# Designed miniproteins, single chains, part 11

Each design is a single chain, and the fold is of that chain. pLDDT is the mean over its residues in the fold that is shown.

## One batch from the design tools (miniprotein)

Design m356
Fold by ESMFold2-Fast:
Structure m356 (fold): chain A 88 residues (1-88)
Amino acid sequence: MAAEASDYVMQQIAERASEEQRQRILQDQADLGRAVDAGDVDGARQALDRLLTTFREAATASGVDPSLIDTTLAAIRAEAERALAAVE
C-alpha cells in the first residue's frame, strides 16, 4: 500500500514537473548518493532533507492529496535512513 502511494506520487511528479524540477530532483539524488558512497552521514542527511523538500513542493504543485504526499515522504525517509544505518 505505501509502495503504491509512492509510485502514484512519483508518477504525478514525473508527468507534471518541469524539466528543471526533474533535473533538480536528479541532482539532489546524485548528491545524496555521493554522500552515502563517501560515508558522510551528515551530508547524506542534509541532501535527503533537500530532496524531500523538493518532492513535497513538486507534489503539492501537481495537486497531489497531502495525505498521500506525507505517506510517500515518510516511506522515502524510512528507506533512506535504513540505507544510512548500513553505511555506519
Scores: mean pLDDT 75

Design m357
Fold by ESMFold2-Fast:
Structure m357 (fold): chain A 89 residues (1-89)
Amino acid sequence: MPSPLAQRGLDLATEAVRLATGDGLPGAIGGALKLIGAVFNLEVLGDREGALADARAAGEATERGAADNPEAAALGREGGELVARAAEA
């Protein structure tokens, strides 16, 4: 099972996808997929550096379309930060 921080990060990324519309939706989906990869790197492969890189990439992906989807972008960014925190622990 993912750590509580990693699971919370994934839950926020899922909510970001649910809220995103139009031009924000591809970024939210891309961010969520990167965050799933980050959690896989951390929890299955033990690759903390890869997890940190993917968590950052997830945050960057959610910034696309952020002007029209600021709430979704904020949730995606927070999700990435929580997974990065799990990788640092």
Scores: mean pLDDT 76

Design m358
Fold by ESMFold2-Fast:
Structure m358 (fold): chain A 100 residues (1-100)
Amino acid sequence: SIREKMAERIERQIKLIEEQASKSDPVKQKALNTVVEEYRKILKLIKENSSPADLKRAVDGSVYKLIAIADESKDPYLRSQLYNQAMQLASETAKFLKEA
């Protein structure tokens, strides 16, 4: 199902970000751990079969949070990574909503 594919993709992203966080400095590690926490919240909603509207609200909140953290970062690479993660999360949810 579309929900299962979204869950699998988010689980893969969590693993990749956790590995990156383990190899990062404390500031970057804190930011990446926040991304993991946001992805885990979304994954929980997907697995609990939450409504598309509830999923969208949660994703919108996570996107805003990731962008805010990126804007506060002095590291241009971390800023780009956090913005890309936010856009990827928004894109996955938009795809889910169109095919749900």
Scores: mean pLDDT 83

Design m359
Fold by ESMFold2-Fast:
Structure m359 (fold): chain A 101 residues (1-101)
Amino acid sequence: DLTPEERAAQQEAVEAILAGDRERFRALIREAIEKEWWDVLGAAVRAAMLRGLLSREEMEEYVRLALEKEDREMAASLALALSERGYDELAEEVLEHLRRL
């Protein structure tokens, strides 16, 4: 369950993503990581990937973070988003890692 503060952060992240505001989006992601708001982080990263706002390096970093936290749902969602964007090899690497957890 999201707190009111986490819900507000998630809404701001969605608005930044829809506006294509990379600077605001990255600031919100950094805050979510610092505050360990993993549900907000997962949803925001997936949405940004689908909108093409993340570089390959950023996608790899966020995937690594999700796997380190053993957030299987986030990692699976990110793998799907990677495949939808045509990064099939990276998506397959994520799925193979999940199979080993």
Scores: mean pLDDT 74

Design m360
Fold by ESMFold2-Fast:
Structure m360 (fold): chain A 78 residues (1-78)
Amino acid sequence: MLSKEEALKLVDEAAKQVKSPDPEVRLNAVRTLREIALNTDDEEVLSKVREIAHEAAQDPDEEVRIEAVLTLILVVSK
């Protein structure tokens, strides 16, 4: 499992990447959020992942939206 400090750093990086003009960069950022959520049960980390994934669920790219919704389902199931 990720430490809380490592998870928060990765979430901060992903939060920057989801604002990229490149849809592949945004897709990879959302996938990173999902991997973080799989490797932590920390409520603060999961709350931040949920907020970023909720924003990404409104993305113009369909693949980014799908990955974001899957991430949200995972976080809600915790």
Scores: mean pLDDT 84

Design m361
Fold by ESMFold2-Fast:
Structure m361 (fold): chain A 78 residues (1-78)
Amino acid sequence: AEEQLERDIALAIGIIGLAVSKIAAERHPDPEVAEQAIKLADEGIDELNRMAAAGASPEEILRKAKEYQRKIDELLAA
C-alpha cells in the first residue's frame, strides 16, 4: 500500500518533469536539438511507465527520471 503510493507519486513527479522538459524542447531555436530532446523526453516517459509496471522502487524511478532530465539539460545547453 505505502510502496505503491510512493511509486505512483515518484512516477507522477518523473513524468511531469519530463513533460515540462518536452515543452521547453519544442520551443528551442535549433530544430535538430529540439527533435533529440523531445525524443529523449518521450523515451524517458516510456521507460518510467515500464519501470513502474515492473514494480521498480520509487528511488529507482526518480533516479531514472533524473538521468533523462540530465541528458535533456545537457542537450539543450549545447
Scores: mean pLDDT 86

Design m362
Fold by ESMFold2-Fast:
Structure m362 (fold): chain A 61 residues (1-61)
Amino acid sequence: MKEKIRELALRSVAHRLRAIGDELEAEMATDPEVRQRYLEEAQRHRAEADKLDKEIEKLKS
């Protein structure tokens, strides 16, 4: 159980870091199409992190 919580937490953090990276790439992008792709990737990573956080909370309860 403790190991599973750690694994989920690391995956959640990894998704959040990737989302931040994608958001930074979007800010630096001059091409609107490239910017949109990075924002979509960031949103996907944010959503996955939120799902993992909910699973962690269920395991803590």
Scores: mean pLDDT 85

Design m363
Fold by ESMFold2-Fast:
Structure m363 (fold): chain A 85 residues (1-85)
Amino acid sequence: AEERLREVVDNAEKVIDFAKKKGLLSDEAYKIMRELLEKVRAGQATKEDIEKYREEALKHADSEEGKRIIEAVFNELLRALDELE
C-alpha cells in the first residue's frame, strides 16, 4: 500500500519536472503540484487536500496538454490513496 503511494509520488515528480522543462506546465501549477507531492510524501495529505490542490492547479493550466498532465497526476494520487483506505 505505502509502496504503491511512493511509486505514484515518484512518477508524478518525474512527470511534472519533465512537463515544466518542456514548457507544458505553468510556474503556478508546478508550484502547487510540488507542494502537494511534498505533503503526500510526508504522509500529511488527505483526499480533501488532493482535491483542493487539483482545483487550484487546474485554475493555472495554460494549455490543454497542461490540463491533461495535471488531471492524470491527481487521478493517480487519488486512486493510490483510495487503495490505502
Scores: mean pLDDT 82

Design m364
Fold by ESMFold2-Fast:
Structure m364 (fold): chain A 84 residues (1-84)
Amino acid sequence: HMSIAELARAETDPDRLGMLVGMAMGLFDAGDYETALAVLEVAIERFPDWAFLYRQAGLVYEKLGNYDKAEEYFQKAHELDPRL
């Protein structure tokens, strides 16, 4: 009964980050935005320099209707990689 967010929080192996990102993207595509966000936020906490994670979190916040947070995350992604 460990949550996906708890499992992601325990993950520190960079080789598995892609799996966590894939899981979050799959949840996003399935419409489970809250769980996708939880996984992405834990991944950001573990890998704070990955611009892609902030961009994906911004997209999730848009789907949740939190446009202010979406803008903050898009800005952070752009700060880390200006091409995003």
Scores: mean pLDDT 75

Design m365
Fold by ESMFold2-Fast:
Structure m365 (fold): chain A 68 residues (1-68)
Amino acid sequence: NAVEAIKEAADKHNGYVTTGEAAEALRKAGIDPSGRTGLALVFYAAMTGDGKLTVEQAIDALKLGGAL
């Protein structure tokens, strides 16, 4: 599922995912990362100052995008 895919991606990258890594994880889980979900991921990444999302931030973006 989406949450598990994001956690697995973050584990490979010291607890963080970029917007691109999050989008790839969602695609593998069968979820379209475009539209509202993609915009939410970009918004959260911009707020971090380094372009990386924690697992919690990525999950919050999925909730705002309607993917959860």
Scores: mean pLDDT 76

Design m366
Fold by ESMFold2-Fast:
Structure m366 (fold): chain A 104 residues (1-104)
Amino acid sequence: DPRASLESLSKEELAEMVAYMVGQLIKSDAGKQARLLVQQAQEYLAAGDVEKAAQLLQQAKEIVAQGTKEAEKAYKEVFEYYLNNKTKEELIDEILRLQKELSS
């Protein structure tokens, strides 16, 4: 029972889980964008356009790096916000929602 397992955790531990999962969603979205650019780079490489392929790979790296920075910033802000403004029940509901989103 995932809800019963989460109810055994402290409010601080639940807020940390929400912050971590929000960071993972930000990284996942950046990763999806980067994968599209890598796919386009492979198509240009197959066509012999090495310069365009290199440019797209560099853009993919920059998107991943930016997503990592945004995730790190969001972790701190989300942790503090949820710990101070949400009940334990609301934190459990948010974790279950985020788990569903991360698995899609």
Scores: mean pLDDT 85

Design m367
Fold by ESMFold2-Fast:
Structure m367 (fold): chain A 74 residues (1-74)
Amino acid sequence: SSMQKRALEELKRFLERALEELRRAHEAGDEAAFREVLDEILAKLKEVAPYLPDSELEELAREAEQRIAEILAA
C-alpha cells in the first residue's frame, strides 16, 4: 500500500541518519554514544518488524548490518 511504502521510506531515512550518527560516534571514540545509537537502530528495526513484509525487513536489516560493519572497519 502507499502507506506502507511511505513508512518504508521513512524507515530508510531514519537508518541513514542514525548510521551517520553511529559513524561520528565511532570516529570520536565515544563508546557510550555509539552503543546508544546502535541500540536505537536495533530497537527501531524490532519495532517495525510486525508491520513490514519479512523480505523487506530482512533486506533492510542486512543492509544496516553491512553499513555498521563498514563503519567499524574504518
Scores: mean pLDDT 80

Design m368
Fold by ESMFold2-Fast:
Structure m368 (fold): chain A 92 residues (1-92)
Amino acid sequence: MLTFDQLLKKAEELYKEGKYDEAAWIYETLARFYHAMGKKEQAAEWYTKAAEAYLKSGNYERAIQWARKALELDPTNEKARKVLEEAEKKLS
């Protein structure tokens, strides 16, 4: 069983290696965990990181999905808004 600290380190390593989809999946998993615990601000941060990673991988639909989820939990999240705008432009 991996600890949250181990999962985070693995995601950061994958992100640095350019394996953005794999890193995004781990960030998404962390976000879902914090959301289930009622930690909305922390969940929004991890959904934003997942969205940023999906954007970098060219997975624009998933980037939009998770950026919107982050904004539902924290409407003031500037990074999530920027990811949403960039991903929507790529699909337009």
Scores: mean pLDDT 85

Design m369
Fold by ESMFold2-Fast:
Structure m369 (fold): chain A 77 residues (1-77)
Amino acid sequence: MTEEEKAEALASGLIAAAQGSPKAREDVLNAKTFLEAAEAVAAGGTPEQRQQMVDLAKSLSPEAQEKALELAREGAK
């Protein structure tokens, strides 16, 4: 999977969470970084799920993280 494909896949996950919860939607829209969005959305899950989400987000390059945040914010509107 390319970095772009990874960014789109993770962004889609955040968009799905935002569509299921008004709080998750606001957390994604107000996030300054992709890591902030991922951590905020994952805060509703178990500690293990939260760590997995953060680790996946950190696996992206900084450029891919910025693209993922843009996609997630647009989809969460």
Scores: mean pLDDT 76

Design m370
Fold by ESMFold2-Fast:
Structure m370 (fold): chain A 77 residues (1-77)
Amino acid sequence: SLEEEGDKYFREGLRALSRGDWERAFEHFKKAAAILVEQGKLEQAKNLLLAMAEAFRRAGREDLAEEMERMAETLEV
């Protein structure tokens, strides 16, 4: 199901983040958010993107944090 697939990507993103594999974590979180968007769960998708932006910022990856924030902003329209 889309829900199971989304959770899997989110879990894989967290594992990548814990290993310092920032680019892989970014791709997994992006896919998890895309699944939420496909389900019409726009608020949940925005909240996920903003939470992950904060995680990337704490990791020193301002570039990835800004990308996540821009994606979240796009979902407001």
Scores: mean pLDDT 86

Design m371
Fold by ESMFold2-Fast:
Structure m371 (fold): chain A 60 residues (1-60)
Amino acid sequence: MLTKEELFQAIQDLIGRDPSRAEEVQRALKEVLGREIPFEEVTDEDLDALFEKYRELLKS
């Protein structure tokens, strides 16, 4: 399982590599975080919610 930093890096990489999924990923991130924020401002709750959304996006 990815660490907090690795998870965020993977999401950023996904956004960069797959433009077709970028809008969905960006929307999910904004929905969970309320805006684009750095790792230092991410809480454990934000990470858990992001992980669930990220997992759904990858699975579908």
Scores: mean pLDDT 65

Design m372
Fold by ESMFold2-Fast:
Structure m372 (fold): chain A 95 residues (1-95)
Amino acid sequence: MVPKIPSSLLGLPDVYLGYVVEKSIFDVLQGKMTVEEALKRVEDESRRRVEQLIKQYNMSPELAQVVQEGLDETLELLKERFESRLKLRKEVLEK
Protein backbone atom coordinates (compact mmCIF):
# COMPACT_ATOMS: atom_id res chain seq x y z
CA MET A 1 0.00 0.00 0.00
CA VAL A 2 1.34 3.42 -0.97
CA PRO A 3 1.36 5.78 2.05
CA LYS A 4 -0.58 9.01 1.59
CA ILE A 5 1.49 11.83 0.12
CA PRO A 6 1.40 14.88 2.42
CA SER A 7 -0.88 17.48 0.79
CA SER A 8 1.43 20.20 2.15
CA LEU A 9 4.16 18.93 -0.20
CA LEU A 10 2.06 20.02 -3.19
CA GLY A 11 1.56 23.47 -1.67
CA LEU A 12 4.93 23.76 0.16
CA PRO A 13 6.45 24.25 2.54
CA ASP A 14 5.49 21.04 4.29
CA VAL A 15 6.22 20.70 8.05
CA TYR A 16 9.83 19.65 7.43
CA LEU A 17 10.51 22.40 4.89
CA GLY A 18 8.86 24.94 7.20
CA TYR A 19 11.29 23.93 9.93
CA VAL A 20 14.27 24.29 7.58
CA VAL A 21 13.04 27.75 6.53
CA GLU A 22 12.63 28.88 10.18
CA LYS A 23 16.11 27.67 11.11
CA SER A 24 17.60 29.41 8.07
CA ILE A 25 15.80 32.64 9.02
CA PHE A 26 17.29 32.47 12.54
CA ASP A 27 20.78 31.87 11.14
CA VAL A 28 20.41 34.95 8.90
CA LEU A 29 19.12 37.06 11.81
CA GLN A 30 22.12 35.96 13.91
CA GLY A 31 24.54 36.90 11.11
CA LYS A 32 25.64 33.29 10.54
CA MET A 33 24.68 33.32 6.85
CA THR A 34 23.44 35.63 4.13
CA VAL A 35 19.90 35.60 2.70
CA GLU A 36 21.30 34.17 -0.55
CA GLU A 37 23.05 31.34 1.33
CA ALA A 38 19.87 30.60 3.31
CA LEU A 39 17.75 30.47 0.14
CA LYS A 40 20.26 28.12 -1.54
CA ARG A 41 20.21 25.89 1.56
CA VAL A 42 16.40 25.79 1.55
CA GLU A 43 16.41 24.96 -2.19
CA ASP A 44 18.96 22.13 -1.74
CA GLU A 45 17.10 20.68 1.27
CA SER A 46 13.78 20.93 -0.58
CA ARG A 47 15.16 19.07 -3.61
CA ARG A 48 16.65 16.39 -1.33
CA ARG A 49 13.37 16.06 0.58
CA VAL A 50 11.36 15.69 -2.65
CA GLU A 51 13.81 13.03 -3.91
CA GLN A 52 13.42 11.15 -0.60
CA LEU A 53 9.61 11.32 -0.82
CA ILE A 54 9.63 10.13 -4.46
CA LYS A 55 11.62 7.08 -3.34
CA GLN A 56 9.62 6.55 -0.12
CA TYR A 57 6.23 6.59 -1.91
CA ASN A 58 7.52 4.75 -5.02
CA MET A 59 6.29 7.52 -7.31
CA SER A 60 6.07 6.99 -11.05
CA PRO A 61 8.37 9.13 -13.27
CA GLU A 62 5.31 11.13 -14.38
CA LEU A 63 4.22 11.84 -10.81
CA ALA A 64 7.82 12.65 -9.84
CA GLN A 65 7.99 15.24 -12.63
CA VAL A 66 4.72 16.88 -11.50
CA VAL A 67 6.01 17.07 -7.90
CA GLN A 68 9.35 18.52 -9.07
CA GLU A 69 7.60 21.18 -11.18
CA GLY A 70 5.41 22.07 -8.19
CA LEU A 71 8.54 22.40 -6.07
CA ASP A 72 10.21 24.72 -8.62
CA GLU A 73 7.16 27.02 -8.63
CA THR A 74 6.96 26.94 -4.82
CA LEU A 75 10.66 27.81 -4.46
CA GLU A 76 10.12 30.97 -6.53
CA LEU A 77 7.25 32.00 -4.22
CA LEU A 78 9.29 31.02 -1.16
CA LYS A 79 12.07 33.47 -2.09
CA GLU A 80 9.61 36.38 -1.89
CA ARG A 81 7.98 35.03 1.28
CA PHE A 82 11.41 34.58 2.92
CA GLU A 83 11.86 38.36 3.07
CA SER A 84 8.44 38.80 4.73
CA ARG A 85 9.22 36.01 7.21
CA LEU A 86 12.57 37.60 8.09
CA LYS A 87 10.84 40.92 8.81
CA LEU A 88 8.25 39.21 11.04
CA ARG A 89 10.93 37.33 13.01
CA LYS A 90 13.06 40.47 13.38
CA GLU A 91 10.07 42.37 14.83
CA VAL A 92 9.49 39.59 17.39
CA LEU A 93 13.17 39.59 18.43
CA GLU A 94 13.14 43.41 18.80
CA LYS A 95 10.45 43.19 21.51
Scores: mean pLDDT 69

Design m373
Fold by ESMFold2-Fast:
Structure m373 (fold): chain A 78 residues (1-78)
Amino acid sequence: GEEAAERALRGAAEGSKVGKGIGMFGSGAAAVAAAVYRSLGEGELGARLAARAARRSAEETKDEAGRRGAEAAARAAE
């Protein structure tokens, strides 16, 4: 359920750190994952978890591109 979705989002964010510069798009990966979980019918659960992961990732990224990705995921949850 929720923990599985959150773990998948973390895996996607960590995977995006493979190679220099990819980590900057970690928040973007969280936004994409949020959209995917909503499409799979996880609905509110997936959206809420994605919003949490995206906001956390935004704080770690410290760049505008990453923050925008996190905001997109958070807005999808609303």
Scores: mean pLDDT 54

Design m374
Fold by ESMFold2-Fast:
Structure m374 (fold): chain A 73 residues (1-73)
Amino acid sequence: MKVVEAKVKAKVNGKEIELDIRLYLPDDEVPTLEQAKEKALEAGKLAAASRAGVPISQVEDIEILELKVTEKG
């Protein structure tokens, strides 16, 4: 099982927020670092919108600050 851990910075209504994202994925779902980044950005954007209480379309900017992919046995 793959574990994607990311620190993401998002901007909502002029405010920057940092979020820690952890995703548990089957080994076949995250074959590349690029796919891990895509999943982390999507999850971070959803979490930022939820945290701020706004629609996902109000998330103005999103950036990955840290990304780690590990395998958990």
Scores: mean pLDDT 76

Design m375
Fold by ESMFold2-Fast:
Structure m375 (fold): chain A 70 residues (1-70)
Amino acid sequence: AKELIDRVEKLADSYYQKKDFKKAAEIYEGGARAVEALGNAGVIDPQEAKTRAEELRKKAEEAKKNYEKS
């Protein structure tokens, strides 16, 4: 489970580096929801899930700021 979360974050990071901020934001946001679901299901530690979801959401908001800049 943790390895899949790390892969999702790396995928979103790769889109961010390519300046595909819209795609990066979508993947970060999806990753945050997936992490929360895994924490709620007890697959990962709930506190770790909350921290990782917050980190992914912050990255999503940063990506959104970059692509909403007209």
Scores: mean pLDDT 79

Design m376
Fold by ESMFold2-Fast:
Structure m376 (fold): chain A 58 residues (1-58)
Amino acid sequence: GPEVISATQAKAALMAFGFSLEEAERKLEGRPTVSLSELARLAGVSQAAVRRAVDRYG
């Protein structure tokens, strides 16, 4: 299936992209997991950038 990550990993990645914790939490809308493609869309970055951020901060 599509690769998914935890909300904790997603928040860390979003904050690495310059979002505040409050903005990251708002973007995730209480979801426990998110796909890499959806996180890329939410952050306005490439999926490769999401992969690098998750590998470094998740």
Scores: mean pLDDT 82

Design m377
Fold by ESMFold2-Fast:
Structure m377 (fold): chain A 87 residues (1-87)
Amino acid sequence: MKEVVEIGNDAEEIAKLAVELAKRLNNGEKVEWEAESDGETNKERLVVKTEEGKEYILEGDTLESSTAVGVVALSLAVYEAIQKRKK
């Protein structure tokens, strides 16, 4: 069963999800993610998939929400880079 949760232009909800993802990663769960940045419109999009098949779609079209999405994407990229070095 594929569960999809969409969070658009709500920086507070994006921040809450970031905390949830951090807890999942700290517990050793695997997370797959894809980030898309549109430099012309300052639109940020992040898709995150959990081990249980849950999919989160984060979109930021404002400076505040796009910054929040970008911070989450950067945090995931740093985490992945650290994991690759430990393997």
Scores: mean pLDDT 72

Design m378
Fold by ESMFold2-Fast:
Structure m378 (fold): chain A 77 residues (1-77)
Amino acid sequence: MKVNLGKLIAEANKNGDGRFTDEEIEKAVKKFKELFPDGTLKREDVAPGDQAVFDALDKDGSGTVTLEEFEEFLKSL
């Protein structure tokens, strides 16, 4: 399954200001869990063209993004 990671992030930030409220983060976390019940996003599951966004989330180059890393990324914006 290929995921449009840019769309997932854009839909979480409805205000378009690049900052996420606690409610928007909670909604994004819920969507992440629905797409990845095991709590991890793998680079191979990312749609072509969204790999740069994945690489920004995967700062340690592990090839995976956990639910915790995703949530921390949104909180850091």
Scores: mean pLDDT 70

Design m379
Fold by ESMFold2-Fast:
Structure m379 (fold): chain A 81 residues (1-81)
Amino acid sequence: GSPYSRHTYVTPPDLEYTRRLVEVITRALREQGVRIKDVKIIERPDYNIIEITTDLRDVPLNGVEIARRAGLDFPLPEVRP
């Protein structure tokens, strides 16, 4: 099988905002035909982490496109753990 890729996004400490971003990101990935293995939200004291595991290594989804689809006015940085 294809190797799994992990996509990690840091969000503000706002769970409603973070959950909305998860919905937008997963919808965008599915529209691109990407197989999603797992989706996690990890809460930290000063920020939240969205971790998405996919079956593809090279998905061209960036913070600007995610922000645009979520109706946000700023991009989100993708970070590696």
Scores: mean pLDDT 67

Design m380
Fold by ESMFold2-Fast:
Structure m380 (fold): chain A 130 residues (1-130)
Amino acid sequence: AAPRKLRVLIVDDNMEVIERLRATIAALPLAPELEVEGAPNGTEALLLLEREDFDLVLVDERMLGMSGEELMRYVREHHPDTYLVVLTGSRDPAVIERWFELGADDYLRKPVSPAQLEALLRRALARRLA
């Protein structure tokens, strides 16, 4: 029997970004070990998190408004072992500080390369096995 797959949730208000990230992940050697779901807003992401456990949550910085902040606080309170990563175009230290204040574990700068995404997914898999 195959081991339980790593569960990944991508949260971005642009469905084209979600589909591009899903396509990139599907092309990686690690893809057979992964289950990937997308949510177009924080409310839909919260509904998924209430029903299912995710090992990795990728959240767009644009979601750090009302729904994104609520999502990140929910993950830290109810899913403390989930690897929470912010996807950002920002280089502002104050923005980075805010993500960590909200409970982010890490961040990736846009545009995200396939190599960066593979490295992140391998870290998430290692965290689950530790």
Scores: mean pLDDT 80

Design m381
Fold by ESMFold2-Fast:
Structure m381 (fold): chain A 87 residues (1-87)
Amino acid sequence: SQEELVALTARMILHELLEGKRLGLSREEMEARVEVVLKMARQEGLSDEDLAALRELAEEMLEMILAGASDEEVTRRFEARLAELLA
């Protein structure tokens, strides 16, 4: 379903961002990893509206990471935002 694809894509984005944080990647490198996930989701048939919402979610998570948020803080915010997206 579209909802399942949104949830899967969002979780892949979180995984890539948390791995980027662990590896000490730059903003540009983490943004590039997110773009790969979004490109795959577009090919799988995600709507432009869902892709835009996932991009906003990714940007919020990335800003938290760059501000020094813990994995736990990022994951907590992500789960709350994903629940709002799927409501």
Scores: mean pLDDT 90

Design m382
Fold by ESMFold2-Fast:
Formats: C-alpha cells, sequence, structure tokens
Structure m382 (fold): chain A 78 residues (1-78)
C-alpha cells in the first residue's frame, strides 16, 4: 500500500473507532470498519462501498467530511 494511502486508511479507522464508542449503531460501525480494512488491500470497489456505508452511518461532520475525501481518493485510483 502506498504510504500516503496508509495514512488515510489509518485516520479513517481511528475516526470510525471513536464514533463507534459513542454511537447507538456501534456494532454496525465496527462491522463497516472491519469490512473496509479487509477490502482496502484486496478489493478496492468493496473498500469504497464500505467507506460509503461508514459515511451514511456517521453523525459526526468531521468523520463524514474525511470519509468523503477518502472515497474520492479511492475512486480516482480505481
Amino acid sequence: MEEFLKKYVDAAVELMTEEAKKSENREEILKVRKDFLEAVQTDLEKAIEAAKKGYELSKNEKTQRFLKSLIELLENIL
């Protein structure tokens, strides 16, 4: 994985983890995080879908903005 992409992935995982701790949808957010981590190295289309699901589940504007940027980045390298 490119070093810059790894930093974006790590930040997305951290933001999803923090939001899951405070969310009623904790288990669903953690599942999306797991699906994203498993897909990001093997299936970029599935990684994008997981990131989009995380965006929809997020109630935090900072997390949503970051995930949107990550989705755009991943779509550009697909």
Scores: mean pLDDT 78

Design m383
Fold by ESMFold2-Fast:
Structure m383 (fold): chain A 101 residues (1-101)
Amino acid sequence: KKLEALNAVSEAGQHLLEAADIARKEGKTDLAERLEKLANRLVYGTLFALNMGRYDDAIALIERAIEEVRKLLEEMKDNPEAVKHLQRAIEALERALEILK
C-alpha cells in the first residue's frame, strides 16, 4: 500500500514536471517554477509522511496538491498538452488517495 501510493505520487510528480517544461518553453518562468516546487513538495512530503506512518498527513498533502493542480489547469487551459499532463497528475493523485484510504 505505501509503495503503491508512493508510485502513484511519483507518477503525478513526473506529469507536473512535464507541464513545467511546457510552461518554460512558453516563457512562463514563474508558472514553471510553481509546478516544479509543487512536484518536489508533493513527492518528498508524501515520502516523509508515509515513512513516519503519518497517513493522515500524506492524505492532506495529496488533497491540497489536487486543489493546486486544478488551479494550474485553469491557468494552462489554452495549452492542450499541458492540460493532458495536469489531468493525468490529478488522476494519479486520486489513485494515491484511494490506496491510502
Scores: mean pLDDT 88

Design m384
Fold by ESMFold2-Fast:
Structure m384 (fold): chain A 66 residues (1-66)
Amino acid sequence: MEMVELVRRQAEAAIEAARKGDLFEAEVHLALALANLGIAKAIGDDEAAAEMEPLVERAQRALEEA
């Protein structure tokens, strides 16, 4: 699950950047994670998309709360 692992790393990077107060870096990592989730949905990889969605949601919450 290549794309799921990529999104996990992007989401973790976004959360770490948000925790450090680097909201710009956090937003960039979140945007990349969202783009990959969008690709998974567009190609019909529902299983990968379902695994990616909670990762992206955690990153979005971290950025919104920062």
Scores: mean pLDDT 84

Design m385
Fold by ESMFold2-Fast:
Structure m385 (fold): chain A 73 residues (1-73)
Amino acid sequence: MAEKLRELADWLEAHPDMTPEEVRAKARELGLPENVAEALALTTQIHGAPMAASAARAIAKEVEWRKAGPPTP
């Protein structure tokens, strides 16, 4: 999941002219949840693909953090 979000982010950075429709299709192809695909497509529509890539990376970090639990010092 987090790895696939990073894959999508890398794809969006390589293709900054991607449409919201293409972003949704790519996210589904990678097996991401529909709500995540829709959120990233909406970010692309409002803020552009580079911002959607940044959002995807942020979600990937959040997913990894929640799965791993908080590190104890």
Scores: mean pLDDT 77

Design m386
Fold by ESMFold2-Fast:
Structure m386 (fold): chain A 92 residues (1-92)
Amino acid sequence: MTREELAATLEEGIAFLRAHTSEEDQPLVDLAEKLVEAYINGDLKSFADYGKKLLELLFERVSKSETDEADREAAEKKREELLKKLEELKKK
């Protein structure tokens, strides 16, 4: 699969999500669009920054759901772990 084919497929997916996503979820679509732009441009730092923001929003949604308390605690711990790993990767 070429980078151009992957980029076109991701852009099509984002356009679909933007048209079919609620206003509350539009920030997730915006971050996904920025991730695709960073990927196309080979900007690994921006890709890591937008990926971090996407993870933060996704974990925030899990913490606000009526999910089991143990699952919420596990999600929060995993979020902190992943955010730390992303910051360490940006420094290399």
Scores: mean pLDDT 69

Design m387
Fold by ESMFold2-Fast:
Structure m387 (fold): chain A 68 residues (1-68)
Amino acid sequence: TTVTVPGAKPDDIKRAKAKVMEQMLKQHGLTLEEMDEENLKKMAKDYGVDVETIKEWKKAYEEVLKKK
């Protein structure tokens, strides 16, 4: 139930998920801190995915952001 990309390294997959989260935040004019439970549910509905999927993308983005 995860996105698989042939030949992609785990780190590349994590960065791809982080980029999706970054784009969603920019599209909605939100910051990472503003991605509370309500906003997570809204994004899940807007993009037709589970809240768990949005949380995975958020976690990936947080991990990438911490390294900066």
Scores: mean pLDDT 73

Design m388
Fold by ESMFold2-Fast:
Parts: structure tokens; sequence; C-alpha cells
Structure m388 (fold): chain A 69 residues (1-69)
């Protein structure tokens, strides 16, 4: 079965918290559906990135998104 909305939300929140810890940011207490969709989109773009520079730029966008959570 495809992952449930709640399962995706919990997994994405855990990933955001791990990233926040690595970047020295406050851990997100909650995550919105819009945050989930944006994070998944950025992860997909990162997987398609052809260069390390493109991957780094996408990583910076992910970090910025987590900061706003």
Amino acid sequence: SPASEEEIKEKTLEEARELAKREGLPEPKSITQEDIERLLQLQAEGAQAESEEEQEAIREEIVALVKEM
C-alpha cells in the first residue's frame, strides 16, 4: 500500500529534525502539508541534479525551508 499521509508527515518531520540538529537549528515542532510537498519536491530535484554544485544549491534550499518551520 502507498504510505499514508500521516506516515509521510511523521517521516518528513523526523528528517527535518535530523537536518535541524546537523545545522544547529531549533528542531521543528510540527510540519505542514505545504512543507512536506516542498521538501519532497526539493529532494526529487536533488536526485535529478547532475552536478555537486546543483546538489549543494538544493541542499541550501532545504536548509532554508527547515529554518522557516
Scores: mean pLDDT 77

Design m389
Fold by ESMFold2-Fast:
Structure m389 (fold): chain A 63 residues (1-63)
Amino acid sequence: REEEEKRRRVLRARIEADATEGLARMYGSSLKIAGEEEEGERRAEEEIERARREAEEVEEEAR
């Protein structure tokens, strides 16, 4: 059903957003202590995105 698939996409997006936000908050806090907040936030975003992609690859391989 189309509606069920849409609901799954919304829930998945929410879960991923929450997880990414949590990780960004942790990495951002650590990098701000280093004194370069702008570069730290950018690096944290890249690390989070890479970790998320690796998790997705593992999930897809398991299918």
Scores: mean pLDDT 62

Design m390
Fold by ESMFold2-Fast:
Structure m390 (fold): chain A 70 residues (1-70)
Amino acid sequence: MEKEKKEKEKKELEKKGLERLYEASDDPVKTQEVVDRILAGTTPEDKALRELIERMAEEGREEGRRLAAE
């Protein structure tokens, strides 16, 4: 069950990234630092969160395309 193991690890990293972003939300400087790290993708957590954001953006594009077709 290699796929299941990889998905679990990815979700753990995404969760850690989101927790960091929420912790920083009270301070604009800290929020900017977290955003810069996510965009740089230098840590596994930042890379996973960037991938999550990109995936959500892709799903949003597909949904918008579907709504426009109605």
Scores: mean pLDDT 70

